# Ledger of designs, part 82: designed miniproteins, single chains, continued (4)

Each design is a single chain, and the fold is of that chain. pLDDT is the mean over its residues in the fold that is shown.

## One batch from the design tools (miniprotein)

Design m14839
Fold by ESMFold2-Fast:
Structure m14839 (fold): chain A 73 residues (1-73)
Amino acid sequence: SMLEEAKEALEKGKEALAAGDKEKAKEHFWEATLLASVKLLELAVKKELKEKEEEVKELVKIEKEAEAKYLEL
C-alpha cells in the first residue's frame, strides 16, 4: 500500500542519514513526502478521511516528518 511504501521510504531516509549519506536520505525523504501526500489526496477525493482516520493520522505524521527532514538537508 502507499502508506507502507511511505513508511519504508521514511525509514530508508533515516537509515541513509544515520550512515552520513545526505543525498540518499534527501531522495528517500522526498519520496516519503510525495507518497504520503498522494495517498492523502486520494482519500480526500474519495471522501474516506473519516473512515480511514488512523491511516490519515499516520500519513500526516509521515508527510510532516519527511518534508521537515528534506527541507533541513
Scores: mean pLDDT 86

Design m14840
Fold by ESMFold2-Fast:
Structure m14840 (fold): chain A 71 residues (1-71)
Amino acid sequence: MEAERERLVAEGRARRQESTALMDRFVAENREELEAIAKDTSLSEEEIEKKLFEITPDPEMREMLEARLRL
């Protein structure tokens, strides 16, 4: 029971770490584009979403990037 649960938790943790590393790498690779979006205060929310869609069509990734830009 516990060993099986530990394995599933460890696998889930590894997947989350991979997702975080992938995100950080993606942000580093697209830093110039992301900084341009963040610095352009004239962009509407819809325009920001459109630009992020051009960078990545993955809705989860776009949601995470949008959250980071609005910090």
Scores: mean pLDDT 70

Design m14841
Fold by ESMFold2-Fast:
Structure m14841 (fold): chain A 67 residues (1-67)
Amino acid sequence: DAEAALLVAGGGLLRDAELAREGARGLGVNPSDEQALRAGIEAARGLARHGAEGATRAAVDSVRSLL
């Protein structure tokens, strides 16, 4: 969901592991703080490049790579 992906991106932008983990839980995973922050950084890059669609794609891909 776009809302969950934006929480992941927000966690990356703010360096807030718990915010990134809230987003990741919305995408069906429960990562470590380090994994959540890495996914958040990738989602933030997607957001900067392609807006909400970019954030969603990057967050989903990053979170899926943790499975």
Scores: mean pLDDT 80

Design m14842
Fold by ESMFold2-Fast:
Structure m14842 (fold): chain A 75 residues (1-75)
Amino acid sequence: SMSLAGLFAGEVKRSIKKTGDPDTGVDNAVKSLESRGIKVKVLDRRIDGDTLTVTAEISLAGETYKITVRVKLPK
């Protein structure tokens, strides 16, 4: 859903800003959501220029959503 996509994108962006690393940022975002009972399966990660694109399956309350988020990398 849009709300889950926004939450995941926000966690990714925050974690990248804190760690300086896109891969660690995504992994930390996944762990953050999983600690809240949200299951995350990352299907694809791609960096094109300054943009990170992540495709994931997110499961919450018995529902599964396939989402794609685009996050601008910090300078």
Scores: mean pLDDT 82

Design m14843
Fold by ESMFold2-Fast:
Structure m14843 (fold): chain A 77 residues (1-77)
Amino acid sequence: MKIAIIANSEGMLNLAVKLAERFGLEVVVAGLLSEREKLEEEAASLGAEAVIIIDEEEENKPGVPSIIDQLYDLSQK
């Protein structure tokens, strides 16, 4: 499955990309929320079936559990 990952921090982006690859997902676009519109356009052009958006700043703790669950659910389809 082809996916895009967009995150608010480089650390969270790196973690999410590694997890996605471990779940057998093909990451076609990865980048920061500051370039979200450009990255979503590139993802659509490259045939991404899903776009994963990670906004760590909206959470009281790092969103690692939410990221794991979201990527796992995509790997089952």
Scores: mean pLDDT 74

Design m14844
Fold by ESMFold2-Fast:
Structure m14844 (fold): chain A 71 residues (1-71)
Amino acid sequence: SELNERLRAFAEEAEKMSPEELEKLAREEYQRVKATLDDESAKTALLALAYEAQRRGLRELTRELVAEVNA
């Protein structure tokens, strides 16, 4: 599935990154999807980012991304 492919790609990159670098990447992608994608595609992308943020212990960012998906 598309979500599983995105999760694997983010997991591989996350292993190379510090929590700070991952948070920066996730915040940049969050802003990009809000500006570029329609609501449905943006929610899918935000959910994938939220899963990776949670795995890396970025609790505040995870909550922010989940709230955006549910809005």
Scores: mean pLDDT 67

Design m14845
Fold by ESMFold2-Fast:
Structure m14845 (fold): chain A 80 residues (1-80)
Amino acid sequence: SKAEEARQKILELAEKHLSPDELKEFTENLDKLVEAARKGDLEGAAKYGNKIMELIKKHLSPEERKEAIDALRTLLQELL
């Protein structure tokens, strides 16, 4: 599905730049974001999305950051 492809692209970008511990934290927050989005929990989605964005901003280049944000947008649009 488009959601699965978007999730995989986000994780591939994260895996290139994050340590194993940071990647685990990123993946846990991404899974919680997906669950919150499916439940219509906008406050939870914002909370987990902010944690993801902190890691993206810290570790990814501006171009890869744009790719990750575009993929996150696609993932959320397919779930909502």
Scores: mean pLDDT 85

Design m14846
Fold by ESMFold2-Fast:
Structure m14846 (fold): chain A 86 residues (1-86)
Amino acid sequence: SAAERARLEELRRYGELLRSQGRKMKEAVEEAKKSTPEEGKKIIEKAKEEVRKELEKEGYGKRADVLDEASEAVKLIKEVVDKLSE
């Protein structure tokens, strides 16, 4: 059905989002390691804000009733990103 196809597409998009955002944070951490502590913190904070905006743009939490598992995974990634700046 159309509803089933929409649900599968949403799960696929969340999977791609989780993978891309995780990679982005990993790259930010690697760049931070090459910088001074102050510069590294700014690199991580900038990446964190970009990830936050991308999660909101892609419907983070907005489809929890349909994509509970994917929504929880997105929430966990966002929590990790948020905690990264302490």
Scores: mean pLDDT 66

Design m14847
Fold by ESMFold2-Fast:
Structure m14847 (fold): chain A 73 residues (1-73)
Amino acid sequence: MEALLEEVREAIRAYLDTVAANPDLSADERGAAAVPVVRAVSRLMEEGGLSPAEVGELVARLVAEIEAERAAA
């Protein structure tokens, strides 16, 4: 479980860093950058046994944590 959570957290962090560095990305380019996040979330659902609602809440929490870390820097 913890390893899957860290994979999702790292994928989200990488995605947010990519978007922040490239604010003019098109919707298609943003979609491509989000593919690792989608894959990590799918793995968390399949291997972690979490429902879509549980994963949604967890992802929202991880995004908020990462954004708070970035704001504190």
Scores: mean pLDDT 78

Design m14848
Fold by ESMFold2-Fast:
Structure m14848 (fold): chain A 92 residues (1-92)
Amino acid sequence: HMRIVVAVIKDGDVLEALRAGPSREEARETLKKAVDIAKKYGAKEILVSVTADTPEAARQALEWAEELLKELGLEIVDSRVVGTRATIRAKL
């Protein structure tokens, strides 16, 4: 079962953390909300954390999340997968 958390970061602090549903569509809506929150409060960074059941699922989630963040106009600063965990750091 996939767990996705989207954190909105301002000045190194987590301003808000949103839990996304396991589907790509649910994650898309959560990422859009996170971007809206970031813009509203002047936050410059979003961190996406994925925990999946398999390394393949984590890697696939990393790939589509990177694509979606880029479509939303964010710059990918760092992305990695370690085992069943994937993280992406993006800037507005």
Scores: mean pLDDT 83

Design m14849
Fold by ESMFold2-Fast:
Structure m14849 (fold): chain A 65 residues (1-65)
Amino acid sequence: ASLEDIIKTAEEYIADPSLSEETKEVLRKVLEILKKSKSIEEAKAQAQKLSSVLGVAIDELERVS
């Protein structure tokens, strides 16, 4: 998956009315990191530095994108 594919997947999940606000907050933080990053590797490194939960969220988005 490309960085753009992962961003698109995150935006689709944030727009899903069935997802909890708790999950959407994690996705919004991940989306901010992804949009500021030049690569998936950079995004994962930045997310992991802030929180292991954010790093895992990017890994899962990459798997489903």
Scores: mean pLDDT 82

Design m14850
Fold by ESMFold2-Fast:
Structure m14850 (fold): chain A 69 residues (1-69)
Amino acid sequence: SEFEKKKNEMIKIINSYDLPQEVKDEIIKAINSAKTLREAHLNAVKVLRERVDKETADKIIKEINKIIG
């Protein structure tokens, strides 16, 4: 339940940014494929670093880090 809540919070952050829908879908799929919160975080960061410009990726990663503690 806490794991699902925190994944949903990460997905809300991703959806709040002006990114192409295909990039959002790839990040959300990477989050949902994870079995742990740590894996969801690492998967999201990897796709953000590969697909999104550095400035925007850094902003999103900073917000996701606040959810994970």
Scores: mean pLDDT 86

Design m14851
Fold by ESMFold2-Fast:
Structure m14851 (fold): chain A 60 residues (1-60)
Amino acid sequence: SEKVKKLAEKFGVSEHQAEALLRAYDAYKAGHPIAKDVLEEMAKLLGLDYDEIVKAYEEL
C-alpha cells in the first residue's frame, strides 16, 4: 500500500517491517490493550522512537 511505502522510506525500514508497524498501530488506535506494548517493543527492536512512530502514523 502507499502508506506502507511512505513509512518504510521515512524510517529506513523494509516494507514488511513498515506493514507490521502499521498493523500494530491500527490495533493500538482501535483500543486493543496489548497493542501499545507490542508497538513499543517493535520500535525498540527496529531502533526507532515510539513517539515518532505514533506521530508519523497519525499524520497519514
Scores: mean pLDDT 79

Design m14852
Fold by ESMFold2-Fast:
Structure m14852 (fold): chain A 76 residues (1-76)
Amino acid sequence: DLMEQGREYLKQGNYDKARDLYLKELERRRARGEDPSDALDNLGEVYKKQGNMEEAFEYYNEAGMSRLVAAVDKVL
């Protein structure tokens, strides 16, 4: 799975490869109408580890909003 491969690269410190894999998974989930929250969280983690705190914060916020939307869809 792209998410598992991305996590493995992140553990190895290959942030560029991890980011590419998470971006690919994000695109796949969005194209399929699936919840992108986990991919957005993982992108936030990559940017945080690279010291890009502004980008990390933006991805974490987008992940939170996606979870809120998914929770509303579950109730409605």
Scores: mean pLDDT 80

Design m14853
Fold by ESMFold2-Fast:
Structure m14853 (fold): chain A 94 residues (1-94)
Amino acid sequence: SSELEKLLEELERLLEEAKRAYEEGDYETLRKVLIEAAGVAVQIARLSKDSEVRRLAMELLSLASEAIEAVENGEDPGPLLERMEEVAERIREA
């Protein structure tokens, strides 16, 4: 689906923005980008006919929620961002 392909491209862009915000210590931008990434993950899960892609998208949503909570609590979201990148790569390769 061209719509699904656009969502996957948007997800990749958002994760690159999240990584830059994290490296710059811009936690306000990071939080906003993570909320957008969570929304894209929900859309991927809804549109995908592939059960593995849906499962991975829901896992990405969970990780994004955990990363947002880490940012809000002043905890390091770094390990969660790495896991989100790994899950997003698996979605792209599926």
Scores: mean pLDDT 89

Design m14854
Fold by ESMFold2-Fast:
Structure m14854 (fold): chain A 100 residues (1-100)
Amino acid sequence: SMEEEKKKKEMEELKKKSLELGVEAGVLAIEAAVYAVTEEERELARETTDKFNEASGYFGKSAEELLKGNFEEAQKYYEIGLEKLEEGKKLLEELKKKVE
């Protein structure tokens, strides 16, 4: 019973994090897209936007797996989402450096 309560709490925390980071990734994708003024900036902005869209997609998959009770698969998708979010943030820093 205590182990089941702990697992339920961990699933609820993962669901909250997946939703929050999914929204953050979506907002960052929009931010990256608005930097696309020149052709060179458009290419980097597309790559940046694609990474944030991938991150948002994986956080969404994590949330879907949690609804099915698949905690292990949800954790896997959450970790991939974090990796894509980190890659996107690095590309966004390069994009901002080119424009600012």
Scores: mean pLDDT 83

Design m14855
Fold by ESMFold2-Fast:
Structure m14855 (fold): chain A 78 residues (1-78)
Amino acid sequence: MEERIWEEAELALLEIEFAITVNDYKKGRITKEEAIKNLEEIKARLEELYQRSTDPEVRAAAKALIERIEKEIEELKK
C-alpha cells in the first residue's frame, strides 16, 4: 500500500512537470529544444516507473501519460 502511494505521487509529479514544460514553452520561457529535452526526460522516468510497477492502475496511467508526451514531442518537432 505505501509503495503504491509513492508510485501514485511520482505519477502526479511527472504529470505536473509535463504540464509545466508545455506551459513554459507556450509562454516563451523555454526554447523548443529545451521543451523536447524536458519531455524526453519525463518520458524516460515514466518508462522506468512502468517497468518497475506491479500495480495495473499505475502502469496504465504511466502508459497513457507516455503516449500524451510522445504526441506533444511529435507536435513540437513539426
Scores: mean pLDDT 85

Design m14856
Fold by ESMFold2-Fast:
Structure m14856 (fold): chain A 68 residues (1-68)
Amino acid sequence: SAREEAARYVSSRVNEAQYKGASEEEIQKVIEQGVEEHRRLSRGSPEEVRRRADEASERSLKTKQESE
C-alpha cells in the first residue's frame, strides 16, 4: 500500500541522515519532515511511492557503506 511504502521511504531517509553522522537535532528535523511526507505520499500512487522508497533505500545503503 502507499502508506506502507511511504513509511519505508521515511525510514530510509532517517537512516541515511544517521549514517551521515547527522546531529540529534538534524535527525529530529528529518523525522518531522518525514511525518509530513508520509501524510502526503500515503494519498498517492503506491507504485510511484514504492519507486521513491526503493531509491531512498539504495541511497541509505550506499551512505552506510561510505560511513564505514
Scores: mean pLDDT 80

Design m14857
Fold by ESMFold2-Fast:
Structure m14857 (fold): chain A 90 residues (1-90)
Amino acid sequence: RVQRLRDQARDLFVTAVRLARQGRHREAIRQRRQGIRLLQQMAQIGSYQQTQDAVDDLRPYMTDTYRALGLPDSVTDRVVQIIMDIARQN
């Protein structure tokens, strides 16, 4: 289950980057939000280590998504912190 959420989140971020590069920013934002929601769900059901491994794997995809939307790379760090805080509280 955790692996499926991770794979789905990656696909959503990849799609968000593509849409943002096409100027379809509203659709890109929706895909991005869904990807973040899947990472939050993963943090709720997975171990801290599984969440950290997934976040490390997906960090480049998140950074690319925010960069394509014209947002600073520091936004990725804040999102990662929120996800890891959820994992820590489990």
Scores: mean pLDDT 82

Design m14858
Fold by ESMFold2-Fast:
Structure m14858 (fold): chain A 108 residues (1-108)
Amino acid sequence: LPELSEAERQEVLAFVEALTEEKFQELLEAIKEVFEELDTDGSGKVPFEPFVEALSERTGLPRPVAVFLFRLIDTDLSGEVTKEELEEFLETGSVELLRSFADAVLLK
């Protein structure tokens, strides 16, 4: 992720390495709740900045981790998370997927 500094990339890697299945399930619930709260107009879309801010506030996670999670869910790189992308992530997401994505985008 080109917007993250070296220190921020290390912070995201540390988060992903320490992530348990229990904490991952808590994270999925928080992501779902953030989406439902921010999708107030019923468009089925949530922009980058509101998502990152709300997720960080709700979970206590550092902003770089919230940015990483947004980029993981935003598969078409639109700068918005759609309800379809969220549903796919909730169905297919795993700790192993997060680790693979972190390796691909942070360890280059």
Scores: mean pLDDT 78

Design m14859
Fold by ESMFold2-Fast:
Structure m14859 (fold): chain A 115 residues (1-115)
Amino acid sequence: MKPSDLTRENALKEMEEIRKAYEEAESPDEVIEKTKDSFLATLARTGPRAAMAAGVSPEDFLRGLAEYFRSLGLDEAAKVLEEAAKNKITTPEEARQAILDAFVKAAEEYEKRKK
């Protein structure tokens, strides 16, 4: 998915597909294969490292991503990212995990409230 195609509904649907890939995959390589066309999955894997290479801290990257998710109405995902940023995340790997946790949380809330 391209950033211009990312609506709240499409983002939540993509987060649900990422959650399923993580539950069903038996290896990290299988998760990557199942999510290779996902903008959000690519952002989670590469975004923190790219931001750090550009001189942006993992904390600032997570805060920026949380603001973006709030603009999409993804308040639960944004809250997870904001809480993670407060915990002094210093590595791209920790930032990636926080983003994935936010995606899982958003997908779970979406499925519970879909009726």
Scores: mean pLDDT 70

Design m14860
Fold by ESMFold2-Fast:
Structure m14860 (fold): chain A 66 residues (1-66)
Amino acid sequence: MTPEEEKAAAQANADFDIAQARAVKEQGLKNPETAEETGNRADRAIQISQEALKKLTAKKEAELAA
């Protein structure tokens, strides 16, 4: 794949993971007993996905600039 295709695929994967984590958080908020734990877990998953995407995007941009 081209670096641009890899960036697009990584963005799509990150968007999917973030959407899943947000859905889990919303579902968890419906149960007050687990809402805080579910929210914290979902927020960490979102942060990890965003950081991974940022690192990959920077690497692919460097490849495109070379």
Scores: mean pLDDT 76

Design m14861
Fold by ESMFold2-Fast:
Structure m14861 (fold): chain A 94 residues (1-94)
Amino acid sequence: MLSPLEQEILEIYEELLEKLKEAKTPEEIREIANESGKRLLELARKHNDPLAEQLARELQRALIHFGEKNVPIEEIIKKAKEMIETHLSLLRSR
C-alpha cells in the first residue's frame, strides 16, 4: 500500500511523463524538469523525507542533462520511466 507521500510522488511522476511526451525542445524539457523537481522537493521537505528529496534532485538533474545533450525525446521518456521505477522501488522498500 502506498503512503500519502508516495501517492503524491506517483501523481507528480505521472504528470511529468505526460508533459515530456509533449516536449519538443531542450528548453521545454528543462522547464518540465524544474517544475516537477520543485514540486517533488517541496513535498519531500514537507514530510521531512531525505530519501525523497535526494531522488527528486537526481531526477531533475538527469532530465536537464539529457535535454542539454539533445537526447531524443523518446529516449528521455524511456530513461525517465526507468529512473521513476527505481525511485518508487527504493521508496516502497523502506
Scores: mean pLDDT 82

Design m14862
Fold by ESMFold2-Fast:
Structure m14862 (fold): chain A 65 residues (1-65)
Amino acid sequence: PSDEELKKLEEELLEKHKDVVEKVIVRKNERGRLQVLVIFKPSASFEEQEKAAQDAAERARQLQA
C-alpha cells in the first residue's frame, strides 16, 4: 500500500472510532508489513478498545492483501 492509502486508513479509523480513539498511526515495518498503533482516550472502556482494535486489524489486513 502507498503512503496515501496508509493516511486514508488512519483518517477512516479515527473518524469511525472518534469517541474512543485519540490518534491512529498506520506504518509499514522493515518487512513491508502494516502496523497499526491506536491511542485510546482515557475514558475508553476495555470493550470499546477491543472493538476498535479488532476493526483496525481487519482493515489493515484487507489493505495488505
Scores: mean pLDDT 80

Design m14863
Fold by ESMFold2-Fast:
Structure m14863 (fold): chain A 70 residues (1-70)
Amino acid sequence: MAQEAMSLMARAAVYIQEGKLEKAAEIIKDFARKYVDKETQEALEELIKRNFEEAFRYAQKLLVELLKKS
């Protein structure tokens, strides 16, 4: 459900503020596995390795798109 997706992203944001980027990355990957296709998940996982800030922005964009379908 959309509420669960929002909860995951909120927890990721908290871990980012605490400097726990590895935990935030795992939550973003979990979000992708549950709510996006495999191609998008792989793109997001590569982006996490290259630029975590861009990965988080992309995940937020995916969440907004998911909410529009709800």
Scores: mean pLDDT 81

Design m14864
Fold by ESMFold2-Fast:
Structure m14864 (fold): chain A 75 residues (1-75)
Amino acid sequence: AEPLSVEEAREELELARELGESEDITTRVGAALRAIGILLDLERSDEPEAKELAKEAEELLKEIVERLKKADEAA
């Protein structure tokens, strides 16, 4: 009943990473939203694996946000 298992979170994080590498700004925004969702779900768990994945989700979110900021600044 908990949102996302650790295994499901790993799969979603990998998808978000791939989407975050897209040149399309809408796809990158979608990737950021996915990363936020993963992070929020993982923060509810105190398991070591969930904490590790939460850190990866946070780093991915930061990278996507930086790419979005650079795209906006270049416009």
Scores: mean pLDDT 75

Design m14865
Fold by ESMFold2-Fast:
Structure m14865 (fold): chain A 56 residues (1-56)
Amino acid sequence: SLGQRLIDEAQSIIRSTTDPRSQTLARLAIILARQGRLDDARRLIDRARRLQRLSS
């Protein structure tokens, strides 16, 4: 499902980043995806990825 794919992406970000802001956004995205708020979850994942790239 789309929700499961979003959860998997967020978990991948959590495992690969040391940026606490990126980790927080990814954790919030998991909560939103579990609630079926898929657009909100996608937006948070995209923001988490941007912060992860800037922190590299």
Scores: mean pLDDT 84

Design m14866
Fold by ESMFold2-Fast:
Structure m14866 (fold): chain A 77 residues (1-77)
Amino acid sequence: SEREDRVLALASALRLHKLTTGELPSEEVQRAVGEALGLSEEEIREAVRMAESPDFSAPEVSEELEREAIRLLQRHL
């Protein structure tokens, strides 16, 4: 679904940030990016949970949504 695709895109962007910096962004930044993607607080928490999973993989993430999530993340850092 479109909402699941957006959750996966946020999770992918957060995971990329963790891999490059060693840490997830602050909870404030997580919320700001998630809200900008139209996600609820619960959907943002799900994306964070996915990004923290050692087995996380997103091979079918929407490239367009992932780029948007990364762009939003960079704006709010």
Scores: mean pLDDT 84

Design m14867
Fold by ESMFold2-Fast:
Structure m14867 (fold): chain A 86 residues (1-86)
Amino acid sequence: MEEVEKLMKEVDELYGELLDALADNDSKAGVEAAKKLIEAVKKLIEATKDKEILEKAKRYLNLASLVSPEHAKEAKKLLEEIDKKL
């Protein structure tokens, strides 16, 4: 499951980037990181049924939706897809 590990690493790195942007009070970087995180999570949930990974992705999406209201609707749709797999 090389693909799932790669996608999870990407998601973790983007979540770290989002947290760094928030710590730096960089709204523009935060919105871009949130957008990329939502896109990466979409790929991750298509590749896995692992409950622990899905629960972690759900936590990350909740933060991303708060940072980027423009992408909150897409994040909410992905949260509903995760809930259907759990």
Scores: mean pLDDT 81

Design m14868
Fold by ESMFold2-Fast:
Structure m14868 (fold): chain A 72 residues (1-72)
Amino acid sequence: MVELEGERAAVFARIWGAADRDRDGVLEGEEIDTAVELLRSLGVEATKADLDKDGDGRVSVEELLAFLAEHL
């Protein structure tokens, strides 16, 4: 079986641990920018709009995981 979940979990932990300073399960404002920069440093072409699909200025755990599932 493809262990894509393991690789995605490692990338998620690295990004979320650096970006989600409040640990409230949501990235807001500058935290989203931090996540975008980390994704780009890993070779994933990402923008703030790609993570914040609803345009509400917040990125949930589910939205980040969905983005990683599409690109990793």
Scores: mean pLDDT 73

Design m14869
Fold by ESMFold2-Fast:
Structure m14869 (fold): chain A 62 residues (1-62)
Amino acid sequence: GKEKIEEVKEKFKEYAEGLKKLLESRGIEAKVKVEFTEEEVTVTIETPLGTHVETVKIKEAL
């Protein structure tokens, strides 16, 4: 349902913010980008050491 999709979005935003703060606390300049589609969430983390991309399916996409 819509509520579960919103919970998933909120969870990923909190995760991205926490990760950015962790990297910044270690002196690493990190750019965190979160992209939402109806079916998937993509998190992109760009650091001077490399780029990490993670895609997760939204289980409530019926």
Scores: mean pLDDT 72

Design m14870
Fold by ESMFold2-Fast:
Structure m14870 (fold): chain A 91 residues (1-91)
Amino acid sequence: SVTIVVNSELEKEAVELALKVQEIGSELIKEEQNSSELSEEQKKIIEKLEEIEKKTLEKIKENPEMSREEQLELEIEIAKEIIKIWEEEKK
């Protein structure tokens, strides 16, 4: 296992948001397991998450020399977008 060392407030925020994203992922897995078929709204959430992942990979590809701080800021931005999508679709 990878040991995560929290060295800054930025890393703390990234970890807290990552835990929230893991909670969302766990909820989606539970809903999929309890349903024979994914709902239209669940499919839309998955599509949006895939789009965010693609954009993330494109940013990393375009800037392979990103600093640790820039990487953490990107992770925070992505986590916030995922949480926002989940909260909007949950309504």
Scores: mean pLDDT 70

Design m14871
Fold by ESMFold2-Fast:
Structure m14871 (fold): chain A 96 residues (1-96)
Amino acid sequence: MDKEKLLEANIKLAIELVKTPETEEQRKTARELAEEYLEIAKKRLKDPKEQERIEELLERALRIHPSVAVIVASLLAAGDIESAEEVVRAAEEAAK
């Protein structure tokens, strides 16, 4: 899958997840996975400003939905901060 198609798929999934009810156990597992992926992303980034940026993106995603945070954190772990930002923006708009 090319990067643009992957971004479109992740945006669509995030929008659907915002509307999907989840159990407390599913939300807890999603938060734990998102935090693990964030730690992988932080190890790849040496710039404190970039680390602050990815932490802010994950915090925004967690405020919307823990499973959206997993998508965002996985993109951050892959080094795709721009796609992570687009997913967060789409999810925030869908949550309004």
Scores: mean pLDDT 81

Design m14872
Fold by ESMFold2-Fast:
Structure m14872 (fold): chain A 110 residues (1-110)
Amino acid sequence: SDSDVRRAIERLLESWREDAELARALGTPGAERVVRLIEETMERVRALVAQGRLREALELLRQGELEVARLLDEMVRAETDRERRRTLVLLEASETTHALHVSLLLRELE
């Protein structure tokens, strides 16, 4: 149902907010870009959800998650600090999980 999809989107956005906080703690310019992308995408996704545009909200969320994953992959490859690299790998794993959930929700709307 639409209510189930809305609840699933809100759970994904809450998890993404936690990822943004973890990224912000890194204090690097790359992490700042990731945080901004997450926050801007979350605001736009919520606006679409409020308008009942659930498919568009999920497609936007998927696009944002793919771009965040791309930035995180670049950051992992460039990172020389072991602890920061570990955090980046955990963030990338979280994005993979989010992308899977969005794909499943999109299939439920087809």
Scores: mean pLDDT 87

Design m14873
Fold by ESMFold2-Fast:
Structure m14873 (fold): chain A 70 residues (1-70)
Amino acid sequence: LFKEALEKARKAGVPKEVIEEAEKLAKAGDYKKAIELLGKEVKKLYDEGKMTSEEFFEVAKLLNEVLEKL
């Protein structure tokens, strides 16, 4: 699930640096911080018009599913 969220975020244009930081946080067991980091970046890209509504929705849905499983 989290790996799917990372893959969707990467394809939607989230920078490699942010993806790598989120992976490090998740590997350390800090899924909440990883999700917050990804969520902020996805929201920023959407607000800047660099991400479609469909891409935004798909990533947000997966991040929420991961958060609900914590």
Scores: mean pLDDT 81

